# Designed miniproteins, single chains, continued (2), part 1

Scores and structures below are computed, not measured.

Each design is a single chain, and the fold is of that chain. pLDDT is the mean over its residues in the fold that is shown.

## One batch from the design tools (miniprotein)

Design m4001
Fold by ESMFold2-Fast:
Structure m4001 (fold): chain A 105 residues (1-105)
Amino acid sequence: KIEELVEGLKDEDPEKRKEALLELAELSKVNPIEVAKAALPALEEALKDEDEEVRQAAVKALYEIHKNLLPLETEEAKELLKQLKEIVDKNEDKLVPLEDDSFTD
């Protein structure tokens, strides 16, 4: 299921890309490590998408994944949080729809 959603991020239809991003965000509530491992590179590309709604969905997905990784306190979760923070820092201008504290504890 996660692999199918990551493939959905490459779909020609912006609506399907947006739906895949939103579903990845929901799945991160159950399996945040697996979602982050599979989706972080594709999420970085989605932040640069031509469609504004897809970019906004990517921002929301990054926020949800971050939120769901924070309480895990495992080494794997910490590595994924570091990767996510690097994506956020690199694409700070794309995160305008979020509040400044969206990625802080």
Scores: mean pLDDT 76

Design m4002
Fold by ESMFold2-Fast:
Structure m4002 (fold): chain A 97 residues (1-97)
Amino acid sequence: MISKEELDLEVERAIVIIQLSVIIHTVDNLPISEEDKQKIIELAEEARRLVAETPLSLEQVKKVRDLINKASRALDNNDFETAIKYLEEAVKLLREA
């Protein structure tokens, strides 16, 4: 049987992967330049890959989720520079893990 900590980790990991997939899918519907769109897609795809493939602690995956939530809020406000910044911070954290 899965421990509560292992279950919590897998749930947080799944949520982050879903959120990144939503960003990749929905960015086409935003009033965004092609350059910023490509940057967001590349960062979100890299973050999704790293979340799936990297051994992470629950604390690390929750911190990544917080950054992805901040990126999503920035996208909702058409603040693409801030969204890119948070996605870059998430990728950096995942690469340093």
Scores: mean pLDDT 86

Design m4003
Fold by ESMFold2-Fast:
Structure m4003 (fold): chain A 86 residues (1-86)
Amino acid sequence: KKEIDEIIKNAKSPEEAAKKLKELGYEVHFVRPDDVGKEGVSYPVGPFGLRLLYEIDPERARKILEEAVKKANEKSKDNKVYLLEP
């Protein structure tokens, strides 16, 4: 839990964070709006709602996606770690 957060904060890029997490035995998945649900990430709006929000308010859509990825990592009991694409 805290280990994953520290690796992400200490990495210079999402790719470097992914490399370090894989070296520790974690399975890293990058999440795009179109991939929500396929990667097991859930959030209060469906894929259609998020797509529409990206057209109207991309900053809010990004925030929702970031919160969803964070919650997915908090709930994960597997070696899986989800990262938002840069």
Scores: mean pLDDT 64

Design m4004
Fold by ESMFold2-Fast:
Structure m4004 (fold): chain A 56 residues (1-56)
Amino acid sequence: SEAERQAALAETAAKLNKIGDGLNKGLEVARELIAAGVDREKAREIGLEIGAEAAK
C-alpha cells in the first residue's frame, strides 16, 4: 500500500541520513588530524574508519 511504501521510504531516508552523519564525522576527524600534522593519507584512512563506525 501507499502507507507502507511511505513508511519504507522514511526508514530508508533515516538510514541514509545516519550514513551521511557518519561520513561527515569522519571528514571532520580527518581534517583535525591533518591540522595536527598527521599525514593526509593516514588522516583520511583513520577518518574513514571512524566515520564508518559512527554510521552504524
Scores: mean pLDDT 83

Design m4005
Fold by ESMFold2-Fast:
Structure m4005 (fold): chain A 97 residues (1-97)
Amino acid sequence: DYKQQLEEILKKAEPESNLPEETYKKILQEVIIVAEKFQAQSLKEAAEYLLSKDIDPSKSEVVLKFLENLLKEKEPEKAAQIWKEVSERIKDVLASE
């Protein structure tokens, strides 16, 4: 399900980000770490799938929005708490370049 939806979204997405590839990969790794801490299996699998693909870092904003929406769908009661920690870790990555 999510893999097909993600590929369709990525094909339609406009480049909107100047994020370096290394920074994008580090952000996805932080998402995986948070997903493991909270046992959010769907978020972990989606982030791991994204890391395994050649994805354009310029589409990182669309990717992150997709992951947030997936989390809200699969873990509605925990989504806000999990995504707050994800957002904090992303800010730390961006502050470190």
Scores: mean pLDDT 81

Design m4006
Fold by ESMFold2-Fast:
Structure m4006 (fold): chain A 56 residues (1-56)
Amino acid sequence: MEEQREEVMRLMRQGLEAEDRGDVETAVALFDQAAEASTDEVMRTLAIMGRQVAKL
């Protein structure tokens, strides 16, 4: 459970880093993986929000 949260957070961080360098496709893919890996509604919501931000 906590290990899953750590993996989700790691994927989200990598997604944000990809977005920061302008790699939108990689950022979206990483946020999508984070959403798929999350079993917690809060973590899932954060990952989905990351995908939306990457598309802007």
Scores: mean pLDDT 72

Design m4007
Fold by ESMFold2-Fast:
Structure m4007 (fold): chain A 95 residues (1-95)
Amino acid sequence: SEAIKKAEELANELVEEAARELRALVAAGASEEELDAVVFRHLVELRRRLRELGEELNIPEEVLGEAITKTGEELERIRELLLAGEPVEVKPIEL
């Protein structure tokens, strides 16, 4: 429970950071390619940090995989809404 909660907190922190960066980039007129690069970079960092956390707290690989998948889906959703000029409300990642 506590270990899973820490993985969830880490995923949510990353989503909020990525969303803030994506919003700033769209406001500055960034390309779709630049937004994709931000999403990719944050997912690489999440994978690294989740691997370290998983080793420390013995979190199941399935839970780590779910955190990465759900975070990727949320970042893709945010990117699509921003590119469409639509309002973005970040959804919490739950494991």
Scores: mean pLDDT 87

Design m4008
Fold by ESMFold2-Fast:
Structure m4008 (fold): chain A 94 residues (1-94)
Amino acid sequence: AREAALAEMERLGSEAAARVAALRAAGDEKEALRLSGETAAEIGERYAALGDYDAAAVAYRRAAELYEAAGDREKAEEARRKAEEARAKAEAAR
């Protein structure tokens, strides 16, 4: 169900936020940014699976920004490609 999927994504975001806060408290900002990017990418995948390509594109763009900030160029580029694919699918559905 869509509602169950949205609740699961909210739970993922909350759990990731707690882990990110713990990493920052430990002084590991790069790892905190990387985990935030991974979480945003997973949320993007879940929105794409629901057919919500507009929301998926936003989540993947966020993942790309976070991976770039973490210095992970390969994951940032992958997330950018997924965002563009989701955007194209959203436009094709119009």
Scores: mean pLDDT 84

Design m4009
Fold by ESMFold2-Fast:
Structure m4009 (fold): chain A 74 residues (1-74)
Amino acid sequence: EVEELLKRIEELGARASEAAGAGDLEEAARLLREAAELARKAAELSKDPELKEILLEAARRAEAEAEKIEEYLE
């Protein structure tokens, strides 16, 4: 299950980058929020403390990026 979540997180991140590149900032922010939620879930399920920390850092970074985009669109 963690492996499936990691794959989905990567796919969402790639889609967010594509949306941002296309100028669809609302979609990019939404995809980043979804990726962050899955990263936190994967961290909760992970038995590896190093992987858990990496996933939590990724979630925080994605959330911060989404927040900046949302503020820009405000």
Scores: mean pLDDT 83

Design m4010
Fold by ESMFold2-Fast:
Structure m4010 (fold): chain A 65 residues (1-65)
Amino acid sequence: GEVEEKIKKAVEIAKKIVEENKDKSTTEISELIYEEVGEILESLDDDAAAEATAKIIEIANEVLS
């Protein structure tokens, strides 16, 4: 559905930002992620936004490991 597609899009954008910015601080990476996906997250309800945020954190940890 639309919610699942938005979550997937936010995660894919965040993964690309982390992969392209591995040399930057966690704060700088977080700011870049929010600039690109913030509008998507704001368009989601609280439960879906929490799910998207959790998946973004998981992907960021995986890429930085």
Scores: mean pLDDT 82

Design m4011
Fold by ESMFold2-Fast:
Structure m4011 (fold): chain A 94 residues (1-94)
Amino acid sequence: AAGAPRITALFADEKVKVGEKLEAYGAATGAPAPRLTLEILDEDGNVLGKAESDAAGVARLTVEAKKPGKYIVRLTATNAAGEQATAEKEVEVE
């Protein structure tokens, strides 16, 4: 729908080794362009990092995967009207 945010990309590797970097990328469309918030959460629900969209309308985030487990990469796109779209990707850290 016109004006509603739509997530067009959420990238992260499916598997990351302990001690390596977990990298994530998110993008969304909308009119006007939505604000993006990208978060990485560990298996215990701790937020390891947050990033907001840049001037190109994309969000990028890198965190160190310090312990094994199922991590969540979450992208939230919010427009000026407060409408939101959310996408999540699971990353296995081993």
Scores: mean pLDDT 82

Design m4012
Fold by ESMFold2-Fast:
Order: sequence, then C-alpha cells, then structure tokens
Structure m4012 (fold): chain A 56 residues (1-56)
Amino acid sequence: MTAEELAENVRRAMTSLGLEERGERAAEIILEKAKEGLSPQEAGEVAGKETGAAGL
C-alpha cells in the first residue's frame, strides 16, 4: 500500500464516521510524513496520534 492509498483510505473511513475534517488532517499528515521518508505504516501511526485516533 502506498502513502497515497493509505491517506485516501483513512480519509474515506473517517468521512464515513462523520469525522471528515479529522480524516482530511490525517491524510495530510500521512502524505507529509511519507515525503519525509517515513513508511506508509509509520506515517499512519503519526497521523493517528496527532488526530487522537491512536488513543484507542
């Protein structure tokens, strides 16, 4: 899975939960962290923490 695919999947999932703004922010963080050299998985973990989703 690419960072772009992960970002789109997270955006869609959050939108389906009524958390569209959070999903857009998470997608932005994933793409930014991937550009910095993080793997898609690592980028997703950072996005989860920054958007509050990782607290579960």
Scores: mean pLDDT 76

Design m4013
Fold by ESMFold2-Fast:
Structure m4013 (fold): chain A 58 residues (1-58)
Amino acid sequence: KAEEVAEELKRTVELLVEQGVLTEEQAKKIIEEIERLVKEGASADEIGFKYIELALKL
């Protein structure tokens, strides 16, 4: 489900910050984009694709 996918991706982003792969500022932006998509009724697939797009910066 979209909310479950968003929660899992947010946890992954937090772990990447702890590992030094992402800055807190970058993580905040990614999390906000994911949460925005959930609020706008995006599907789990759409949220996943957006994360992949942002992962080009990882």
Scores: mean pLDDT 77

Design m4014
Fold by ESMFold2-Fast:
Structure m4014 (fold): chain A 83 residues (1-83)
Amino acid sequence: MELIDKAVEAFREGKYDEAIKLFEEAVKKDPNNPRAYALLAIVYAKKGDYDKAREYQIKAMELVKGNEKLKEEIQKFVDEVLK
């Protein structure tokens, strides 16, 4: 299972600290992965850390800048994770 899949599972189980560690590992391995940054923003927001949530949201947006198809794909992925 990819790191993103493991992190999403941890997030869905309410294991926010575990999800953060797995997403941080994913961005360390692939620093240009907008999915990992978008979900890091959501997890930090769920923990009430809005400063880090905003930081990761900006990073995710920068990585999808100028690519409308990728923006839509990331938004659908985020919506699916949140259900």
Scores: mean pLDDT 80

Design m4015
Fold by ESMFold2-Fast:
Structure m4015 (fold): chain A 64 residues (1-64)
Amino acid sequence: SLEEARELIDKAVEAMRAGDLETAREYLQKAIEVAEKLEDPQEAARLIMAAHLLFVGEEIEREL
């Protein structure tokens, strides 16, 4: 469900704040998988985009 995907993204953010990047990545992947099963493709696309931007931001910080 959409709520489940959003909750997984929230858990990923919390894991990132705690410095647990492996757990954050796992929650992010689960959120994307749940989003792809949504009945509304537009809402799924927005959620996937938000998750992607969060992941890219973390990678940029690691490169610095």
Scores: mean pLDDT 70

Design m4016
Fold by ESMFold2-Fast:
Structure m4016 (fold): chain A 108 residues (1-108)
Amino acid sequence: MSLDELFRQAAAALDATARAVAAGDYEAALAHAEEAVRLIEEIVERIRADPSAASPAQLEELLRMAHTLALLLRSVATTLSGELRARFEALAERAEALAREIEALLAA
């Protein structure tokens, strides 16, 4: 899969997460969010392997996606309780960690 295709799929998964949250479908939201995190992780690994593979503009977009996902998941978690809240918080922590990794790539 090309880097451009991974970016398109990550954006689509982020959009799907937001739509599922708006619909109150939290299981679908978690599934889409897990896919978005996985895709962003794959993009980060490819850029680490070849730092020239992504433009600064693409890194900025990746950072925006990771931040948006983290904020959305954190916001939803505050409205939930129990196991469901813990699952959203865990994904938010993963998205936040990815945002920090992308910030480090931008600083390099």
Scores: mean pLDDT 89

Design m4017
Fold by ESMFold2-Fast:
Structure m4017 (fold): chain A 65 residues (1-65)
Amino acid sequence: SEFAERIAEAFARVLELGHELPEKPFAKGDDPEGQRAEDLINQALKELGVSGLKEAAEKYLERRK
């Protein structure tokens, strides 16, 4: 839960800077280190009840205001 909220906060900052965020969870890849990080983010998205980082960031910004 704490990790999930920190992910939403971090990517809310990325969205505020005008960068695009993915609408879907990360797909499987061949890089073990990258895949581990993506799997942790996908788990956080599940805990937040969102479909992707963009929705997580948008909901965080709505809750903050």
Scores: mean pLDDT 75

Design m4018
Fold by ESMFold2-Fast:
Structure m4018 (fold): chain A 64 residues (1-64)
Amino acid sequence: MSEEEFEELVEKAIKIMEEIRKQNPDASLEVIVAKAASKLMKETDYSNEEISEAVRRALERLRA
């Protein structure tokens, strides 16, 4: 995966996590992460490892 593709995947993960949080304001971070990863796995052709890394980076950006 290129750096550009990874950045796009991170941005997509951020948007998905924000939408999940908006729809489920009482959801734990674990639930938000699990739902976002599952959705990305269904909507993209990236590996579980690539999706996991992108979701982790998205979390870091949302906390910063």
Scores: mean pLDDT 80

Design m4019
Fold by ESMFold2-Fast:
Structure m4019 (fold): chain A 100 residues (1-100)
Amino acid sequence: GEAEKLERAKKLLEEAEELLERAEELLKKAKEALKEGKKEEAIKLAKEAIELAKRALELAKEALKLIPDSDRELILRAIGLILRAIGLIFDAELLLKKAE
């Protein structure tokens, strides 16, 4: 029913947010490692950040499909997580190009 879809959507958004927070911390560490000349460490951390952000993106997209059109707050939360994931992937890929 609709209540089960909403509950599942909330769990997917919570998991996506947790993955994005971890990805953001890894990207921050990757940027710090690159500034210190630790290229291999920066590349490893940036790649891990991309993998977590891609997983978060898929979870947030899945959640968005389950959210009722009337739940504006939850829709905006899902869209916000999607945009955060895309931005993080872009920043991490840019870091990988600079590390080469």
Scores: mean pLDDT 90

Design m4020
Fold by ESMFold2-Fast:
Structure m4020 (fold): chain A 73 residues (1-73)
Amino acid sequence: VVDKLIEANLLPSMDPRGQARFYLKLGKAYYEAGDYEMAIIYYKQAINFATQAGDEELKKEAEENLKKAKEKL
């Protein structure tokens, strides 16, 4: 019971779509901080997980943010 509750709390981070959203948020945070190199790394991770999730909208959002971060370098 307790173990299943803990697993449920981790599921959003372990699910490919949840991981893609998490890395996209990290990328945006680094982009806003001016750390474009770290933003690029996290946007690439977001694209990988969005692809695994089959979420084309999330993948496109991550790819567009990746392009913007690369333009800042």
Scores: mean pLDDT 76

Design m4021
Fold by ESMFold2-Fast:
Parts: sequence; C-alpha cells; structure tokens
Structure m4021 (fold): chain A 72 residues (1-72)
Amino acid sequence: SLSEEQLDAEVRVALLIIQASVAEKAGDYETAAKYYEEASKLLRESFPNDPQAQKLADDYEKKAKELREKAK
C-alpha cells in the first residue's frame, strides 16, 4: 500500500500530466515540456525503489525532450 505522501505524489503526477496534455494540444510545447519534467522529477523523488515509476519518469523525460525540440 502507498503511504499518504506517496498517494499525494501520485495525484500530483496525474494532475501535472493532464496539464502537460492540455498545453501540448494547445501547441504550447515549452509549458508541456516543463510539466512532464516536473512529473518525472516527482516520480523519481517519491518512488525511488519502484521500477515502474522510474520507467515512467524516463518516458516523461524523453517526452519533454521531444517537446522542447518541437518548441524550437
């Protein structure tokens, strides 16, 4: 089971990803990248021993890099 702090982190990650998706659909790739970067960092800090969370953090970092290239 998740700790209260980890559950709060899960909810915050979900909200960040919703905000990232909205920004991406609006063509605001810089803002979208920042939200994916924040979500990735939060996953790494809150779930350091969860390999699925670390893999998801890697995927969000990759997505942020792709979005930053589109912003150029």
Scores: mean pLDDT 87

Design m4022
Fold by ESMFold2-Fast:
Structure m4022 (fold): chain A 68 residues (1-68)
Amino acid sequence: SEAEEKAKQELNKSAGEVLEKSESIDLETLRKTAEEARRRAKETKDPEVSEELQRLADGLLESLRRME
């Protein structure tokens, strides 16, 4: 659980930094972050952590779809 919590925090920070500091979003980095969150959500045994990671991934992917 501790490693899963750290992974969740790191992904949230990375996503936030990309969105906050970018005047033009690096879509490839954003997509990779979303894919990593989705992968970790599937691997986690903690349903709460899984839900948080899925929510992060879905949000990032939805943003990517709207920018196409």
Scores: mean pLDDT 71

Design m4023
Fold by ESMFold2-Fast:
Structure m4023 (fold): chain A 81 residues (1-81)
Amino acid sequence: MTLEERKAALEAFFAAAGVRPPRPITDEMYEAFLKAVEEAGRLGPAADGRDIAEMTIALVNGDEEAYQRHLERLRARAAAA
C-alpha cells in the first residue's frame, strides 16, 4: 500500500468517525491506526470509530496517558455489554 492509499484510507476513516485527523498524514499515523484497530478489536463491538480515531491520535502524539485513558474507557464499555 502506498502513502497515498494509506492517506486516503485514514481520511475516509476519520471523516466517518467525525474526528479531524492530525496533519500531515504520515506512514506513522497509519501504523498507529492499525495498532488502535487491533487493540479495539480485542475488546469486541463496544469500540466505535471515534474511539479508534482518538486512540490513533494519542499514539501519533506519543501520549501514552491519553492512549491508556481511551483504552480503559473501551474496556469499561466492553465489560458493561
Scores: mean pLDDT 76

Design m4024
Fold by ESMFold2-Fast:
Structure m4024 (fold): chain A 80 residues (1-80)
Amino acid sequence: SLLEEGERLGEKAVEAIKEGKYEEAKDLLGKSVELYMEAGDPEAAIKALERAIETAKEVGDKELAENLEYSLENFKEVAL
């Protein structure tokens, strides 16, 4: 299902953040968000973005965390 694939890609994005693979993480996260939106679940998309932000903060990547927070704010303006 779209929701299951979205969750799978979101989990891969979190692992990519932990590995310092930032471009891969952004690509995977973007695809996860798109799949959740196709499924009609913007709340799941928001939660995926929030998990990525928390993970970036946990690994000490303040720049990535701020970049993802900006993406989340822009998403909320469009999706909500």
Scores: mean pLDDT 84

Design m4025
Fold by ESMFold2-Fast:
Structure m4025 (fold): chain A 81 residues (1-81)
Amino acid sequence: SEAEKVVEETVKWLEEKGEKLLAEIFREQSAEVFKLEKDDERVLKTIQQIAKEMKGLAKEAEEKGIKLNSREDVLALRREG
């Protein structure tokens, strides 16, 4: 439940920043974590790490004036920073 709150809050934050694609990717990655991991503490830590990475990408995109319109754009940003 705490991990689910982190997902909800992070998705809302990303969507408010206009980063709808990052929010979608984060939802997909979080769903995979919930399916594969059964330890609640490990789920929470993994979700928190992915959330931090997604927020970092959103901030970097904003700083560089880059619009993330495709998954390829997200991969390119990850490779540059």
Scores: mean pLDDT 83

Design m4026
Fold by ESMFold2-Fast:
Structure m4026 (fold): chain A 70 residues (1-70)
Amino acid sequence: SSMERRRREAIRRAEERGIAKMKELQELLKKHKDKSPEEKAKALAEHFGTQIEEAAAHIEQLEGVKPVLK
């Protein structure tokens, strides 16, 4: 059905956006590799327009170091 096709297309596009965002995240982290985890979290939050807590979670997941936000 057209509904199933559209659902599959939406899922595929969401996956593609996720992959693109992850690649962009990795590239941004490479540019700021010499920065503190806190500075990386701030740069990510500013770049993606997201909450700093969300950016900090991404830094912890990818680099294994938890930024101190307080």
Scores: mean pLDDT 75

Design m4027
Fold by ESMFold2-Fast:
Structure m4027 (fold): chain A 58 residues (1-58)
Amino acid sequence: GLEEKIRELGKKYAEALQAGDYEAAAEAAEKAAELFEEMGDEEGAEAARRLAEAARSK
């Protein structure tokens, strides 16, 4: 389901940060935000977008 996909993207985000791949981390967070929006979770979507912005600011 969508929750499993979001969890998988969260793992990808963490792995990308550990590797110093801030572009991949931002992409994972942006995809998670899209899935949160699809679920109607506005707060989750906003949080994921903030993580993407933080990653891109590195």
Scores: mean pLDDT 84

Design m4028
Fold by ESMFold2-Fast:
Structure m4028 (fold): chain A 85 residues (1-85)
Amino acid sequence: LSEEARKLLEKGKELLKAGKYEEAVELFEKALELALEAGDLELAAEAAEGLSEAYEKLGKLRLAAVYAAVAGVLKAAAYVEEKLA
């Protein structure tokens, strides 16, 4: 799951650089889902950051703001989980 999520994240970043924002959203959504299923909160945060950037490029500013907030929460949760381990 984490390895597959990371591959989707990398491909999503490539699509984002290529200006293929809708395709990047699809890959980042799948990466976020798989990262959350794997419990990989750092990877999930990175996927949420990708969604925020892709939605910003698409002019969907409310969704961009939501995913930026989601990424912040996931990063905070990852820090807490590391500290409790």
Scores: mean pLDDT 84

Design m4029
Fold by ESMFold2-Fast:
Structure m4029 (fold): chain A 61 residues (1-61)
Amino acid sequence: SEKLRQATVLLLQKEFNLSPGEAEEIVDAAEGLRKALGLPEKLLQPLAKMFADVEVHAKQR
């Protein structure tokens, strides 16, 4: 749902110190993968958090 998407964007901004644009890109990527794999909507948040974690840590390697 749109509300879940918006809540996830705000969560990524707070937990990973991302800009609104960066958080939206990550959430959109996670949602794309979730839909491609036929995963339930409830997995959007954990997928987006995993994407954000990888993105943040990859920049420090």
Scores: mean pLDDT 81

Design m4030
Fold by ESMFold2-Fast:
Parts: C-alpha cells; sequence; structure tokens
Structure m4030 (fold): chain A 94 residues (1-94)
C-alpha cells in the first residue's frame, strides 16, 4: 500500500506541477521558462528515484521562481497553491 500511495501521489504531483508550469509559460520570460522546465525534469527524476526530499526541494525552487518571475497575481497565486499542495502531499508520505 505504501508503494502504491507514493506512485499515486507522485503522479498527482507531476500533474499539478505540469499545470503550474503551463500557466507560468504564458507569462514568464524564455529564461524563466527554461529554468522551470529543468526543475520539472529534476522533479520527475526525483519521484522516479523515490527521493521525496529531493522532489520537495525541486517543488520549492519552482515555487520561488514563479513568485519572482510571474507578474500576474492570479496566475502566481494559483500556480503557488498547486505547488504548495504538492509539497504537503509529499511530506505526508515521509
Amino acid sequence: SSELELEVTGGMVLISASIALRLAKKLASEEAVKKLEELFEELARALNARDIEKAIEQLKKMKELIEKEIPDEEVKKESVKLLDLSIENLKSLQ
């Protein structure tokens, strides 16, 4: 059950992070988009390796970059909320 819970939660985290990335990509600079995509790839690798601590680290870095680079307050708020929920869900598995 623990392994299945990690797989399901990891999948939901990737979906939430991909939505946040998609929202940010419309408003972020090309440089910020590239950094967000690199962080998303590192998140996916961490989840595949079952490294929850590293996955949380990538989500926090994505959140910080979105807060810094996204000028639209509503898109920023919604993207950050998705990432915060993802962080909380992963922490519940530790």
Scores: mean pLDDT 85

Design m4032
Fold by ESMFold2-Fast:
Structure m4032 (fold): chain A 65 residues (1-65)
Amino acid sequence: MRPNPGAVFAGIMLRLMAGESVSMDEIARRLGWSRATVSRIFNRLAAKGQVVVDRERRTVSGALP
C-alpha cells in the first residue's frame, strides 16, 4: 500500500524545521516525485524564505535564523 503523500511531506517538513538537512533524492523517492519537480518546488520555497537549498549537495534544510 502506498504511503499517504501528505503525511510523508509533513514528516520531511518536520525534519527540516528540526534543523536536519534532507537530500532531494530522498524527498523525490519518498514522495514519488521527479528530481526536477522536487528541485522546482523547493527552489520556489527557498525564494519565499521558507527553506534553504544547497545546490552543490542537492540538499534542503529549514530556513532557520
Scores: mean pLDDT 75

Design m4033
Fold by ESMFold2-Fast:
Structure m4033 (fold): chain A 70 residues (1-70)
Amino acid sequence: SEKIEKLEEEAKELEKQREELRKELEELKRNNAPPREIAVKEAALAITEAGLDFLKEQIKRLKKEEEEKK
């Protein structure tokens, strides 16, 4: 299914963003950045992880629906 493939590509992009945000967050913590800057990056990471979870659930649901139609 092209629809599932497109969602999987979107999930890969969010996984890359999550990895980048995790690296940035670790660097901020290592450098004793202000708590506000750490909190902003943690919020961005949480939003990205929520989006990734949502996409993974959609992919799982669509795969199940396609198996039921076969």
Scores: mean pLDDT 84

Design m4034
Fold by ESMFold2-Fast:
Structure m4034 (fold): chain A 88 residues (1-88)
Amino acid sequence: MEELRREAEELLREAVRAGAAGDYERALELAEEAARLAEEAGDALLLAQALALMGLAYKRLGDDEKAKELYERAEKLIKEAGLEEEAA
């Protein structure tokens, strides 16, 4: 589990860098792999982060419908995990 989570975190960091560079297709590929590993690891926060980045990539590629779906999935995961309920 910890190895999958670490690999997902590394892929997510690479996806963020690709997105920052304007390579949204690569950001999407990396974020999709990160989401898969995060789901296997049971890490809801990491999965939500990957889904949100996928949503951003789809929006930049012109797929607003898919972007909205992914943002809603990410928001639901954060809410279910209690991560947005309490301000730190």
Scores: mean pLDDT 81

Design m4035
Fold by ESMFold2-Fast:
Structure m4035 (fold): chain A 69 residues (1-69)
Amino acid sequence: MTAQEHLDAAIAALQAGDVDTALEHFKRALELDPNYKEARVILVHLADRAEAAGDTERAQEIRDYLASL
């Protein structure tokens, strides 16, 4: 899979409501292309949404991952 194929799969997983599968595909897209702006922006929004929902562990995991790139 390319970075774009992983982004496409992540978006499809989000449409299906499978956030965990989506996060794995976003992480794989960024492993292949750490400067993939679209994937980074979506992950930032997912972290903000997780924090707003009270899932501080998920929000922190995503933010720590983005900071490591």
Scores: mean pLDDT 82

Design m4036
Fold by ESMFold2-Fast:
Structure m4036 (fold): chain A 85 residues (1-85)
Amino acid sequence: MVDEYDKKLMENPDKIVELPDELKAELERIRSKITEVIEQNKDKPIEQIGEEVSKLIQREAKGFMLPFLATAYAEEKIIELKKKK
């Protein structure tokens, strides 16, 4: 089942629940790479940007928690890009 810690993070995305420092560092690294990939591909169709980001997450995010958090961040950034169009 999903961890209680994971549930708290999903319920309060604006408030940082205490993540282990190792996961915080990895998440920040992945988020930076996601932002870079989106910026490099922003002139491409939104579906193609989504594919590139998904490939990055599959390569960089390990375990269960990191892929989930990275995907949520990527979706938020893609929505922001759509909003600016």
Scores: mean pLDDT 70

